# Designed miniproteins, single chains, part 13

Each design is a single chain, and the fold is of that chain. pLDDT is the mean over its residues in the fold that is shown.

## One batch from the design tools (miniprotein)

Design m419
Fold by ESMFold2-Fast:
Formats: sequence, C-alpha cells, structure tokens
Structure m419 (fold): chain A 106 residues (1-106)
Amino acid sequence: SSVLQTLRNSIEETKKALAEASDDLGRIVLLVTSSVGTLEITYSVIRSFLSPEELREVLELMRDFIEWAIREIQRAIERAGVTTPQQAQALRYLEELLEEIERELE
C-alpha cells in the first residue's frame, strides 16, 4: 500500500529530526507528542480506506513508533534529572495510547 509506505517514510523522517533535537526536555516532549498526535489524526482519516490487513500493519507501525517515543522521552527525563507535571502528563498520554493500540491488535 502506498499509504503504508508514506506513513513509514513520515515516521522515519520524524525519528531522524527528533534524534537531532536539543537536550531541552520540554522541546523533545513537544516534538514527540505532536508527531504522535499527527499520526493518530492521519490514522483516524485513512482507516476507512484500508483493508483489515493494512489496518493491522498501520497499528503495528503506530505501536512501534509510540514505544520509541516513550523511550526517547524517558531518556530525556533521565538526562534532565527532573520532570514537570505537563511532561509527566504527556508520557501518560503516550502510554494510554499504546495500551489502546495493543488492545486493537489483540
């Protein structure tokens, strides 16, 4: 599917851009959560045009990306040595979204 390839390319470009981000924890969290949010909105629009097999592949891509995003935020928090309530809430948002995707993959 050309849609799946476009999503894969977008995820890969996002990972590269975020890997070059500053050590600013707030900026890292914002960039990661906005990228995940964009992917979630994209999925909600395209899902009606996908086959069941393509839907599963998209959900697996989203799961893998969110797992990566959670790890990047956790590393950034460890480097900063402190976190704000807003940053903790962003991490919770990603963890809840991951649980939802994992449930759909069952």
Scores: mean pLDDT 78

Design m420
Fold by ESMFold2-Fast:
Structure m420 (fold): chain A 92 residues (1-92)
Amino acid sequence: MLSEEEVREIIELLREGRLAEALNLLAGVNVELSDEEAREAARALLRFLETGEVPEAPASLEDVFPAMLGNVRQLSEEERRELAEALREALA
């Protein structure tokens, strides 16, 4: 489960365009994510945050994406809103 401090760090990393680092922290793991894998995971998480639909895990992320999604579900409504905004900025 993520602390408020960890959530703030994730948002800051996303705003800096550090997608792989942010998503590793969100998953609670340290895996080597390519820029393409990080962007794919970010798009899937953003879709979940905007639609409430559980996305299919990207094929390269089957081991880590469920952890990311589980941690996102534990966030407050305000934290999810801030995360969605940071993900949109990072993907633009």
Scores: mean pLDDT 78

Design m421
Fold by ESMFold2-Fast:
Structure m421 (fold): chain A 61 residues (1-61)
Amino acid sequence: SSIKSIYNELISQGYSEDLAKRVVSRGYMFTSSGSAKEKSQTIADALGIEPEEALEYGLGI
């Protein structure tokens, strides 16, 4: 997926896992259509993390 591709690119450039997850999750959350719940599930599936963690990364809470 585009989420996983962007994440892998950031990691290859020397970004930490946490920072790469924050950047890609926030990008997807604010540029894609759908509910926060739907988007967090998509992010979670792409990154192999829990939906609650994806929601925190995506919204910055």
Scores: mean pLDDT 84

Design m422
Fold by ESMFold2-Fast:
Structure m422 (fold): chain A 88 residues (1-88)
Amino acid sequence: MERERRRREEERRQELRQRLLQAVKDTLIKKAKELGMSEEEIKEIEKNSPTLRDFIIKLASEVHNKMDTDQVNAVSAELEKVVEEVRR
């Protein structure tokens, strides 16, 4: 029973992590495109990123550099909502 519970917990954690990364990626790509980033620029960042996490960090940095304070607050709220939805 203990082993099965730990396995289900680990599988759920891994699934939630993947869903979180995917949801954050999708949100950032959408925001990058809204801010005028081309598909080619996004693909170049992906090509230079060895992991999905690295891609998200690099893309988030580029998006942040193009935003004012109000836009940063709006994106932060959207990301918080996405994280909360995936956790439930």
Scores: mean pLDDT 74

Design m423
Fold by ESMFold2-Fast:
Structure m423 (fold): chain A 58 residues (1-58)
Amino acid sequence: SEEEEAAKVIAEAKTAEEAIEGVAKVASEELVRIVEENIKTFGLEAVKEGAKLGLSEN
């Protein structure tokens, strides 16, 4: 799914810019905005942690 591809990109990203640009290539503008807002609110490391958790779900 689009969310799964985005989560993979986020988990592998080294910077906030890399995460946002990577998600923009595989996901809708809506999802890109959500990721950007979450990085601003929680920080890149917390968002990466969440993405890794999502990838670990069934």
Scores: mean pLDDT 78

Design m424
Fold by ESMFold2-Fast:
Structure m424 (fold): chain A 64 residues (1-64)
Amino acid sequence: GPRAEAERLAERGVELAKEGRYAEAAQTMKQAYTLNKDAAMEAIERLEKEGLTEVAELMRIILS
């Protein structure tokens, strides 16, 4: 369902961000957000915990 798909996209977005592919990560996270906001926001929290705080903040702005 949409939540499971959003969770997979959000996980992909986190992986892309860890690889330094920030533009692709943002696009993927936006796709996750349109399917399920909670899944995308949970992934953004994981980015912050991984030390990618600036990227996480930018993603929150892009999604608003």
Scores: mean pLDDT 82

Design m425
Fold by ESMFold2-Fast:
Structure m425 (fold): chain A 92 residues (1-92)
Amino acid sequence: KDPVSASYLVALLGGIELPKDKLRLIGIVIYLSTGGDISKAIPRGIFNKLSQDHRNAILEGIDFAKQKVTSSDLKLPLKEKLVLAEKLFEEE
């Protein structure tokens, strides 16, 4: 669909042991790019191998974005979605 989104998510996922703050940012990006469908951003096998703390951090980011994002924000071009994700991450 959009190679920039895939590249950004791959860059954020570049290590198995990402800090929790980065995992929350990943959650925000997942919500903006997929509407909360984790399987479209992270392969199920990889997500299930994360620690519970890391999975919770991603889910926290998704829930935070869900509360802050409007339906119009979900229609933004990918570049603008990534800028919004960074701003939302700075707010938490």
Scores: mean pLDDT 68

Design m426
Fold by ESMFold2-Fast:
Structure m426 (fold): chain A 89 residues (1-89)
Amino acid sequence: SAEAQELYKRFQENIKKFEEYSKYLPEELRQEMLSQIEKMRKIAEEIMKNKELTDDQIKKLQTIVDTVEAMLELAKRAAEERERQRREA
């Protein structure tokens, strides 16, 4: 479905952005989040193999997207704080 394709696209784009911003997170937290993203990526890929998706599968994709967006928001806030400190030093 168009909704599932858009969710999967957002998921992939958010992972790329997370990889860029996550360098400003504590290393242990970064590795934990990347591990969780890898597990979610495998789940999303399996769901996207289906020709037609169930409502349950679409909800699962939405949850995965929302989870990565929350991780990205934390990484962006860490990057902004680091840049602010660098500029004010």
Scores: mean pLDDT 83

Design m427
Fold by ESMFold2-Fast:
Structure m427 (fold): chain A 89 residues (1-89)
Amino acid sequence: SEEEKKIEEEAKKYLKEIMKLMDEIVKANPSPEVVAKAIGIALRFIGEAFELILKLKKGEISGKEALEKLKKIGKKAIDDLKKLKKEVK
């Protein structure tokens, strides 16, 4: 569906920014604990985005609701990673 494609493209944009932040954290030579936290943030986003796409595909939520929820979880993941990156300065 068109709504499904739009959600997938938005999820890809968030994933690209998450991958960029992960790369920046790794370049700062973080502790193993910081690496584990970063992985946890990324995996949480992937899992939540996947569940959201499945709910949309099943017709359990509207495309508008899916997009709003995706933006919320994506922003949270990016904000959490930016905060974590500041801790490795």
Scores: mean pLDDT 85

Design m428
Fold by ESMFold2-Fast:
Structure m428 (fold): chain A 57 residues (1-57)
Amino acid sequence: GESERRRREEEEVNREIADELIRIGNELDVEMYLEGKISEDLLSEEARKKVEELKRK
């Protein structure tokens, strides 16, 4: 029905927003870790990989 279609559209938009927020959050977490504001243990796996790449440069 129409209500189900609207729910699917909201879910799709929410997924896109969530993905973007996760990406932005990972970038901020990497920056905060490099500044010594947070522990490496608090980083996501993707953020940890990014830190390792930056350390190798």
Scores: mean pLDDT 71

Design m429
Fold by ESMFold2-Fast:
Structure m429 (fold): chain A 84 residues (1-84)
Amino acid sequence: EEVERLRAEADRHEAEATALKNKSDQYNKEAVDLYNAHPDDPEAQKKAAELFKKSIDYQKQADTHNARAEALRAEAERLEKERS
């Protein structure tokens, strides 16, 4: 069934988004901890900035998967209403 396929696809995108969000949060925490622990160390500050960039990149990937999941769920709901 098309509705079931769309919902299953949305579930997969949501699971992927959750995994990517967890990676984003981990890199953000590592960056914040490093930034705060070594405020006078330019190499540590540079490393923290690199970790922040990785966090942002994973967050963007998570947002993309969440947007896809939302679109798939909306399409599934539309098709279900048309069958009513």
Scores: mean pLDDT 88

Design m430
Fold by ESMFold2-Fast:
Structure m430 (fold): chain A 96 residues (1-96)
Amino acid sequence: SMAARREAAAAEARAELERLVAELLAKYGLDGAEFEFPSEAADEVLRARAAVEAARLLEEGRLEEIERLAEEAAELGWEDIAAQLRALLEAKKKAE
């Protein structure tokens, strides 16, 4: 079933994202920041993948790419993802 595989992939992606974000926040001394990512939704897999990609870009210090990703997410109507990406950028700037 495509739906079952999509749900499993979304759950795995969300768990990976939550762990990666927690690791990045701890690494940069931003463990006080609050982040909420994809809820249970039909497009959750795509949203979770975008968030994981953003976390990787943040760890690599590629902030311009993260900003573009946030703009793309907003264009797609993923305001929750866009807001979280912008919050990550601002938190990193305040830490440095």
Scores: mean pLDDT 61

Design m431
Fold by ESMFold2-Fast:
Structure m431 (fold): chain A 111 residues (1-111)
Amino acid sequence: SLLRRLEEERRSQELKDRVLSLLEQAIEYARRGDTEKAREALFQAALEFSRLRGLSPDDLTEIIRAFNRALEEAEAAGLVLSPEERRRLSVLLTSGALRNIGDQIDEELRR
C-alpha cells in the first residue's frame, strides 16, 4: 500500500511535467504565429490536467500559474479564443483543480 502510494505520486509528477511541457509548447507555437497548434496544445494540457490526481498544493499552484502564463503569452502573441473555447478551458481547469483539492482533503481526513 505504501509502495503503491509512492508509485502513484511518481506517476503524478511525470504527468505534471507533461502538462508543463505542453504549456511551454503552446507558448512557442503562439510566438511562431501557429495559433492553431497553440490552441491544440493548450487544450491538450487542460485535458491532461483534468485527469491528473495526487498533486501537492505547491504542484497545483505551479500548474495553475503555468496555465495563466501560457494563456497570457499566447493571447499576447495573437491567439484568439472564442467565448465557448474560454468556457471549455475554464471547465477543464476548474475540474482539475477541484479534483486535486478533493483528493487532498480526503487524504487529510484519513490521517
Scores: mean pLDDT 81

Design m432
Fold by ESMFold2-Fast:
Structure m432 (fold): chain A 83 residues (1-83)
Amino acid sequence: SVSDFEREIRRALLTMRVSVFRRYIDTLSDEEKRAAFQQLLDLVKTQYADDPLAPDIIALLQKALNGEISPRDALDRILDLLS
């Protein structure tokens, strides 16, 4: 369907964003990492609210922000969900 096509395109764009973010994660300070994770969380909540993967992605981003999982592990798990 057209809705399925649009969802796949949006997921491809999100995957690209997260993949690039993952590449640069080690170059960011703790403050920059926190800000970047918050920006990604806000993006998913606003632009991807109706995506079936949104709740799982939001949970992983929140765990990273709370220090429950490493930033790298959170991004790797999000990329796995988007594959």
Scores: mean pLDDT 87

Design m433
Fold by ESMFold2-Fast:
Structure m433 (fold): chain A 64 residues (1-64)
Amino acid sequence: SAAAEQAELDAAFRDALIDSAVLAYIKNGLSREELKERLRRAAEAEGLDVEAVLAEFEARLAAL
C-alpha cells in the first residue's frame, strides 16, 4: 500500500540520517551537541519524530 511504502521510505531516511551522524561522530570528531542539533533540524524538515531520532542516535553512540 502507499502508506506502507511511505513508512518504509521514512524509516530508511531516518536510518540514513542517524548512520551519517554516527559516522561523523566517529570519523570527524564532531561533538554530540552539534550532531544532535543537525539531526533535530533534519528530522523537523522531513516531518520525522524528533525525539525518537535523537534517542536512537544516543543509543547508537552508547553501543560503540
Scores: mean pLDDT 83

Design m434
Fold by ESMFold2-Fast:
Structure m434 (fold): chain A 85 residues (1-85)
Amino acid sequence: MEIEKEAEKEFERVKSLVKEVDDLIAQGAPLREVLRAVAEALTEASRFIKKMNEKKLPDEKIKEAVKLAQELARRYTELSERARA
């Protein structure tokens, strides 16, 4: 289905952004750059989840995206707290 194909591409985009966050951390990038990447990944994950839910699509990919968004939110909170310390 057209919607399922769109969901697959959007989910791959979210996963690519998550990988970018991991790569920045592995490279020892400045905290500000990591925070920016996490915020971007969170924004795209949230957009994907909302869009897919509105279309009442298969929930498996939505559930996986929600788990990724929760992990990104946790990481963002930890890094933000460090930046303020």
Scores: mean pLDDT 75

Design m435
Fold by ESMFold2-Fast:
Structure m435 (fold): chain A 80 residues (1-80)
Amino acid sequence: SAADVARLEELKERFKKLKDMSKEEQIELVEELEALLLSLGVPEDGVANVRRTLLHYIEEGDYDNAELVALATLDLVLRR
């Protein structure tokens, strides 16, 4: 839906700003992505793998790879 596309684009822009966020805000953003992916019918296993990968990169301070994983995931959903 148009609302889902708008939400995906909003999350995409927020993931580009991970470095400017607190750890609490970063974790909340990952949880918002997880909830959206589940609501769009992405399998729980796939969502758990994305969450694990994003949290790993965030914990390591590797915001460039966290952004790449998040944007790739959002782009795949947008192409449906």
Scores: mean pLDDT 84

Design m436
Fold by ESMFold2-Fast:
Structure m436 (fold): chain A 68 residues (1-68)
Amino acid sequence: MFEEVKKEIAEILSKDPSLKELAEKLLSLSQDEFLQAVAEAMKKASPEIAKELEEKVLRAALAGVITG
């Protein structure tokens, strides 16, 4: 479910204190806004967090939960 994916990604982002505000904002975003926010987070996040985000987004896209 899209909301479950948003929650999972928000939890990953919240592991980085600099992205906590973005994680909270993420839960209220539309799908298009969400994808843009995740792309920006990947650019700013540590390599560890960026990798987890990429894997989650890919799985969600393959499951048809989000669109590119």
Scores: mean pLDDT 74

Design m437
Fold by ESMFold2-Fast:
Structure m437 (fold): chain A 82 residues (1-82)
Amino acid sequence: MSQKLYIVEIIVKSPLSKEEVREAMEKLKEKLKGAEVKIEVEELPDGNVKVRVEVSSEEAAEYIAGVAELMGWEVKVEKKEL
């Protein structure tokens, strides 16, 4: 059985800090009860913050992407088979 992984990459422009972005992502994770969620937050050399969220469900990926779009962040979703 092929496992599917959804990767949501978000670019957050200043003035939000890496820590503020991390806190926002942890709050999103609480709303995704029952889905496997891995969140990585990285500060880019240009001062923007890159967030990578890996989820096992399409619905969770769509929810995260939708929230990012509502917040005015750049978002892309990638589907990967393991």
Scores: mean pLDDT 76

Design m438
Fold by ESMFold2-Fast:
Structure m438 (fold): chain A 92 residues (1-92)
Amino acid sequence: SEEKAKKAIKEILDEVAEAQATLDKARDKLTDEQKQEVLELIGKLNEALAKGDVEKAKELAKELTEFIEEKTGIKASKEEIEEAKKIIEEFL
């Protein structure tokens, strides 16, 4: 449900924004194998969001951020996270 997903994203906006900002910054540094693992995590995150499973979605968003940081050494700044939050809020 789109409405369930929007409500869930609003509740975990910080975690979703950090994952999005980290992915945007690190995308060109990921290998094809790592990109596949990221896509699988995004798929699981989207499923949890669609179900309105806020706790599972929060866990998966954090896991996605941690995976990218571990594999690339790239971390999003506070400013990049705040920019991502603003963009996401425009779709809520």
Scores: mean pLDDT 88

Design m439
Fold by ESMFold2-Fast:
Structure m439 (fold): chain A 98 residues (1-98)
Amino acid sequence: MTAEELEELRKKQEEIRKEVEELEKQGTPVSTIYQKVVDSLKKYVKAEEEGNGFEAFVHSAKISGLGKLLESKNTPEAKKYLKEIEELVKKIEEERKK
């Protein structure tokens, strides 16, 4: 990943952060937030397999932001989805170390 790509990624991360904040303000259901995380995880894995570091980091940032949104809900359903996301992320990170 180049320095120029890293700077552009930071700009994209700001856009994602604002998007996540808007979802919170709209009272988006936890099931919908979870579906968005799963979609981003699939795109993240595909980007990693294709060697697209830029897209991988973009989707990683979105997963992180959506995860924090789920954490803020603090319901049994949200806690269940957070645990599932945490386990999926750990498995992906373990595969990256190999």
Scores: mean pLDDT 77

Design m440
Fold by ESMFold2-Fast:
Structure m440 (fold): chain A 79 residues (1-79)
Amino acid sequence: AAAAQVAALQAQADAATAQAEENNKKMRDLVAQAVKAKEAGDFEKANQYMLEASEQATKATALYRQARALRDQAAALAA
């Protein structure tokens, strides 16, 4: 049934959104660690944390795009 397919796509989109939010939380935590490292004069650690934060941000962006695509598919099936 179309309703079951819509529910499955929405559940997948919700899971992707939750994963993206977790990656954004990790990104924010890494940025905070980078700031603290910089204030302590540890520029090498600060740069490493910022690189890791950038990777988490990239993953979150990809997951948000995936979630939107899944929600768009669910909307199309419901129409």
Scores: mean pLDDT 89

Design m441
Fold by ESMFold2-Fast:
Structure m441 (fold): chain A 57 residues (1-57)
Amino acid sequence: MVEEKLKEMQKKASEAAGKAPDGEQAQQAIQQVYQEGVEKLGLPKEKVDSVEVDLPP
C-alpha cells in the first residue's frame, strides 16, 4: 500500500535528519529521501510532500 511506503519513507527521512549536524543538512537529507520515494518507489509527489518530518533546531 502507498501508505506503508510513505511511513517507511518518513522513517528514513527522520533518521537522516537526526544524523545531520544542522537544519540545512537535515533539509537536504530529507529532500533526497523524498526524491528517492518518488523516483524509485513510484510514490505520488503530492503524498510525499504531505509527509512531515521534524527538523533539528
Scores: mean pLDDT 73

Design m442
Fold by ESMFold2-Fast:
Structure m442 (fold): chain A 119 residues (1-119)
Amino acid sequence: PVPAPTKEQKIEMIIRIVNEDLEAEVTKFLRKEGFSEEEIKKIVEKMKELVEKATRELFDISLNESDEEFEKKALKIREEMIQETKEKFKDLPEKIVEKLERFMDNAVDLIIKLIELIK
């Protein structure tokens, strides 16, 4: 029998799934907008760092807090991740930043759904 996944293995699985989807969607969008592969890689890497931060924080809250408290804190983290995305990419054209904010919003939604499934 294979041992049950550890907490860290569950977190790493969520990060991998979310980052694979995020990288695919962001890369496809930025290529259509005329960004170079080097520029795309830098943007994706920064967004992946935010996904890892959000995943670890949300997973810890899911283990230590009530369901009501998790919903409240998850909404706050979602808003914070959108704001951090806007700040990190403020020097890019507004149209690009707005789309990256939507990708981050979708990524956090997927994190929350995956935590609920594997908790």
Scores: mean pLDDT 89

Design m443
Fold by ESMFold2-Fast:
Structure m443 (fold): chain A 120 residues (1-120)
Amino acid sequence: EVRLTESGGGTVAEGGSQTLTWKATGFDLARGGVAWFAQRPGEAPEGIAAIDSGGGTALAARLAGRATVSQDAAANTAYLHLSDLRVEDTATYFGGAISADGSLSERDVLGEGAELTVVA
C-alpha cells in the first residue's frame, strides 16, 4: 500500500513556527514529488507548496518568506516548515504524493492531515 504518514500540527502561538512532516511508504519520493494543501474550516483545499523529484520548489505568494519545503530521499520524508505564523494559517494541512510514472492520484495518497491551530 502507498501512504503518507503525517506528524506535527497542534496549537502554536502567533509569531511562532512549526514543522509538518510526511513520511512516504510504498513509493519513492526521489522518483516523484509532494504537493501541499491547506484546508480551512468550510473551505476547499488550497495548494500552498510543492517540491519535485529534482528539488524544484514552489510556494503560494501568501507564504513567501514564511515557509520552506524540503525532502530527504534517504529517509523518504518530506517537510513543510512554517514560520511567523498568523491566525489565518489555522488549517488542516495535507500532503499529496505525485508519482513520476503518473500511476498515483493525489486522492489515493493523501494523508489524514495535520491540524494546526494558531492562537493570538
Scores: mean pLDDT 74

Design m444
Fold by ESMFold2-Fast:
Structure m444 (fold): chain A 72 residues (1-72)
Amino acid sequence: KVSEEQLQKEVDDSMRRMKIGVIMTNYGVDRKTAEEILKESEEFKRKLLEENPNIPTSDLLDLVNQKEDELA
């Protein structure tokens, strides 16, 4: 579970809550699972961009969405 909501509120709360809410709605998962999906998918996205800096945004989003489906 999230260790402290106050940290999210100060630093990344609005961005994270928006993304987490979307994942929760799309996959019907709880908040902790959505946070893990977000963490893993963003790490996957980062690695893809490092290996393929010129990857089209559409392809990158498709791969990230597939990773989210795999994690959910």
Scores: mean pLDDT 74

Design m445
Fold by ESMFold2-Fast:
Structure m445 (fold): chain A 100 residues (1-100)
Amino acid sequence: KKEKLLEYVEKQVEEAKEYAKKNLDKESYEITVKALDAFLEAIKAALEGDKEKFREAAEKLAKLMEELTGQPFTVPDDETIDKYIENIEEALEKFMEEEK
């Protein structure tokens, strides 16, 4: 179950990397790959229930998004992170169903 959800997210990340490679310049592509890797780390941590790893990945992602957009990105607070971890499996299952 969790393994299937993780495989789905990993596939989406790889497809996003291929899209970025085709459509972005080299510098934007490199930052986008790092952001996608940080996003995948956050999803893995959430599925594992690892709040600290999720926070670390979210902070890394926020910094990379700031570099891409020039706008500050706020890392979620503890309560929001707890809600993300509690709801991640349901959210990913719904997303997977809606995309089909």
Scores: mean pLDDT 78

Design m446
Fold by ESMFold2-Fast:
Structure m446 (fold): chain A 100 residues (1-100)
Amino acid sequence: SLQEFLRKLRARLQAAQAAIEAELAKAGLSVDLTEGAISDALSRNRAALDALVQLGVSLIGIGSLIATGLIPAPEEKLPLDVPLRALVDAQIAYLDKQAA
Protein backbone atom coordinates (compact mmCIF):
# COMPACT_ATOMS: atom_id res chain seq x y z
CA SER A 1 0.00 0.00 0.00
CA LEU A 2 1.03 3.65 -0.32
CA GLN A 3 1.03 4.01 3.50
CA GLU A 4 3.46 1.04 3.85
CA PHE A 5 5.73 2.55 1.17
CA LEU A 6 5.71 5.96 2.95
CA ARG A 7 6.58 4.25 6.29
CA LYS A 8 9.50 2.44 4.60
CA LEU A 9 10.77 5.75 3.13
CA ARG A 10 10.47 7.35 6.60
CA ALA A 11 12.43 4.47 8.19
CA ARG A 12 15.16 4.77 5.51
CA LEU A 13 15.47 8.55 6.07
CA GLN A 14 15.65 8.08 9.86
CA ALA A 15 18.27 5.29 9.55
CA ALA A 16 20.40 7.36 7.14
CA GLN A 17 20.19 10.42 9.43
CA ALA A 18 21.20 8.31 12.48
CA ALA A 19 24.17 6.81 10.56
CA ILE A 20 25.36 10.26 9.40
CA GLU A 21 25.00 11.73 12.92
CA ALA A 22 26.94 8.77 14.40
CA GLU A 23 29.84 9.37 11.96
CA LEU A 24 29.77 13.13 12.70
CA ALA A 25 29.96 12.35 16.45
CA LYS A 26 32.93 9.99 15.90
CA ALA A 27 34.71 12.77 13.95
CA GLY A 28 33.90 15.39 16.64
CA LEU A 29 31.77 17.41 14.17
CA SER A 30 28.49 19.33 14.61
CA VAL A 31 25.16 17.70 13.65
CA ASP A 32 24.12 21.15 12.29
CA LEU A 33 26.34 20.94 9.17
CA THR A 34 24.90 21.26 5.65
CA GLU A 35 24.97 18.29 3.24
CA GLY A 36 27.89 19.89 1.34
CA ALA A 37 29.87 20.47 4.54
CA ILE A 38 29.26 16.84 5.66
CA SER A 39 30.29 15.44 2.24
CA ASP A 40 33.47 17.55 2.33
CA ALA A 41 34.38 16.79 5.99
CA LEU A 42 33.58 13.04 5.73
CA SER A 43 34.74 12.59 2.08
CA ARG A 44 36.82 9.47 2.99
CA ASN A 45 34.25 7.99 5.40
CA ARG A 46 32.59 5.08 3.55
CA ALA A 47 29.77 4.65 6.12
CA ALA A 48 28.86 8.37 5.92
CA LEU A 49 29.02 8.37 2.09
CA ASP A 50 26.84 5.23 1.89
CA ALA A 51 24.31 6.85 4.28
CA LEU A 52 24.28 10.04 2.14
CA VAL A 53 23.59 7.87 -0.96
CA GLN A 54 20.68 6.13 0.85
CA LEU A 55 19.36 9.57 1.85
CA GLY A 56 19.54 10.76 -1.79
CA VAL A 57 17.77 7.63 -3.09
CA SER A 58 14.98 8.12 -0.49
CA LEU A 59 14.56 11.80 -1.47
CA ILE A 60 14.33 10.79 -5.17
CA GLY A 61 11.62 8.30 -4.15
CA ILE A 62 9.64 11.09 -2.43
CA GLY A 63 10.11 13.32 -5.51
CA SER A 64 8.75 10.54 -7.76
CA LEU A 65 5.61 10.18 -5.59
CA ILE A 66 5.04 13.97 -5.85
CA ALA A 67 5.72 14.00 -9.64
CA THR A 68 3.20 11.14 -10.20
CA GLY A 69 0.55 12.87 -8.03
CA LEU A 70 0.44 10.07 -5.41
CA ILE A 71 1.22 12.63 -2.66
CA PRO A 72 0.80 16.44 -2.75
CA ALA A 73 3.77 18.79 -3.12
CA PRO A 74 4.95 20.20 0.26
CA GLU A 75 3.72 23.72 1.11
CA GLU A 76 7.28 24.92 1.90
CA LYS A 77 10.65 23.98 0.37
CA LEU A 78 13.71 24.40 2.58
CA PRO A 79 16.81 26.04 1.01
CA LEU A 80 19.66 23.61 0.18
CA ASP A 81 21.99 25.54 2.55
CA VAL A 82 20.08 24.57 5.73
CA PRO A 83 21.54 21.94 8.10
CA LEU A 84 21.03 18.42 6.73
CA ARG A 85 19.35 17.45 10.04
CA ALA A 86 16.68 20.16 9.53
CA LEU A 87 16.10 19.03 5.91
CA VAL A 88 15.71 15.34 6.91
CA ASP A 89 13.48 16.21 9.91
CA ALA A 90 11.21 18.25 7.59
CA GLN A 91 10.99 15.33 5.10
CA ILE A 92 10.13 12.85 7.91
CA ALA A 93 7.39 15.21 9.21
CA TYR A 94 6.02 15.56 5.65
CA LEU A 95 5.93 11.74 5.18
CA ASP A 96 4.21 11.28 8.58
CA LYS A 97 1.52 13.79 7.50
CA GLN A 98 0.99 11.90 4.18
CA ALA A 99 0.84 8.47 5.93
CA ALA A 100 -1.87 9.63 8.40
Scores: mean pLDDT 80

Design m447
Fold by ESMFold2-Fast:
Structure m447 (fold): chain A 85 residues (1-85)
Amino acid sequence: EEEELEKTIEDMVEGAAIARVRSPEAAQALIDGAINLGRETSLEVAKKGIEKAVEKLKDSPYYEATKQVGDEVLARLEALEAAAA
């Protein structure tokens, strides 16, 4: 279901932002997972999941990291779409 994939992307982006400050390797695995799920659904669903993660963490120490993770996921999804065209 789209809602389930959106929530999973949200959780992966949040987890990647939190993990990035302690383990770049764990963060990268979560980023790669979010990108793969974004490819299985749509760019718009991925954007919604990312937006919810950023909003959820906006008042936390992880806000900047969450924005960076979200930007990386979106940039890679857009690049993959361009490469497929």
Scores: mean pLDDT 82

Design m448
Fold by ESMFold2-Fast:
Structure m448 (fold): chain A 87 residues (1-87)
Amino acid sequence: ADEEAAREAVREAILNVAKEAGLTIPQEKLDEIARRAAKEIVATPDPEQAADVFYNAVIEALKLAEGDPEKIEEAIKKVRESYEKNR
């Protein structure tokens, strides 16, 4: 189902950004955010709005990360810059 693909994509994006920044996101919170975002993405027919949901989910998960606060802020900034450049 498209919802499962969206959930996996959100989860992989969050894990990839966290790994690059040396951050850990609690699995329970990661699963909750990815599931909620996937449902909202599938319910959103506009690609730009769906991208905003995806982006906001990644940022929300990073805010819940365990680790250095400076690394969390830097990871969030990189995600924001990447999204704006690809918009």
Scores: mean pLDDT 81

Design m449
Fold by ESMFold2-Fast:
Structure m449 (fold): chain A 84 residues (1-84)
Amino acid sequence: SIQDMQQQSRNFVNDRLNSGDSIDDLQQSFRDYTRSLRDQGVDIPSFNQVVGVMVQTIRSSDRLSDQQKDILIDSIGQSVSESL
């Protein structure tokens, strides 16, 4: 279901943020995850909702500076544009 995909997406973002990975590694991981959703055949409306949850999870993180959040969100946005 879309709710299960949203929860899986939230868990993925939180797990990666908790790993202590570099911002460069996080950018790559989130870009790859975003592309994998489309590769799995997730439809565009569901894809947009799942990506929205990823972005909100990043925005809600107290572990990232505002600059780091902007870098990660912009990177996801680029991957989304490439996946549509």
Scores: mean pLDDT 86

Design m450
Fold by ESMFold2-Fast:
Structure m450 (fold): chain A 84 residues (1-84)
Amino acid sequence: DPSRAEELARLMEEMARRLGAPEETIRAAREAGRWMGEKGVDVEEFRERLERSEAALLRDIRTEEQRRGAHEAFVTNWELLKSS
């Protein structure tokens, strides 16, 4: 469902932008969201999980270095996931 893939891509992009992610991470977030939508992940369930994940990241990130590390980890994990 193209509409589902694009909605998940949008949700991931918006979260990445709210977290102050660089363009590389925002691009990776869009790709990951689209990929999950293509795999049939439910939009509403994903939105709930994404909101909980964002809240957890905001609790754990205290410095700019931690924020950069989180962004770099996301890109690395996405590259690993899509290669699996």
Scores: mean pLDDT 75

Design m451
Fold by ESMFold2-Fast:
Structure m451 (fold): chain A 92 residues (1-92)
Amino acid sequence: EELRKKAFEIGDKVREGTRKADEIQRKLDELSAQAREAMAEGEKDPVAATPRLREIAEQFRKLADEAAKASPVLAERAQGLIDEVEAYIESL
């Protein structure tokens, strides 16, 4: 009974983790698209684009924290996107 309950709890946590991972992936895809648009705007007007790029980087950091609890692969993806946005801001 104890082992059976633990197996069900693990199964529920895995299912919850998969659902959360899918949600985080979707949010990362949306923010990635926004980051690409902001970077394109930054090429024309760096000063106006910088606040938006910093806000996007902050959203990626929040998603990276959430992703670290659900999927290491998504956490690495989020960190890569943060690094890319921050590198772009430094290049302005």
Scores: mean pLDDT 77

Design m452
Fold by ESMFold2-Fast:
Structure m452 (fold): chain A 94 residues (1-94)
Amino acid sequence: SSELIERMTEIYEAAVKEIREQKLSPEEQRALKEKTIEEMGKIAVEELRRLGREDYARRVEELTKQAIDEGKSITEVARGLLRLVAEAKREAAG
C-alpha cells in the first residue's frame, strides 16, 4: 500500500541521511543498519498480518534475519520487503 511504502521510505531515507551526513564509525553504521532493517521488517510483518498473510509475514522475518546475518544493504532489504508485500497483495487480489 502507499501507506506502507511511505513509512518504509521515511525509515530508509532517515537512515541513509544519517549514514551520509554523520561521521559514524563502522560499528555505529552496522548498528544503525541492523536497527533500520528490523524496523522496516516489523512494518512489513504488521501489514502482511493485517492482510491475513502469515505465510508472507514469516518470509519477511526470515529475510530480515538473513539480511542482518549476511550484512546486506538497507537498499537491498527495502527492495526485498516491498517485493514480498506487493506479491502478497497481488495474490490476495485474485
Scores: mean pLDDT 82

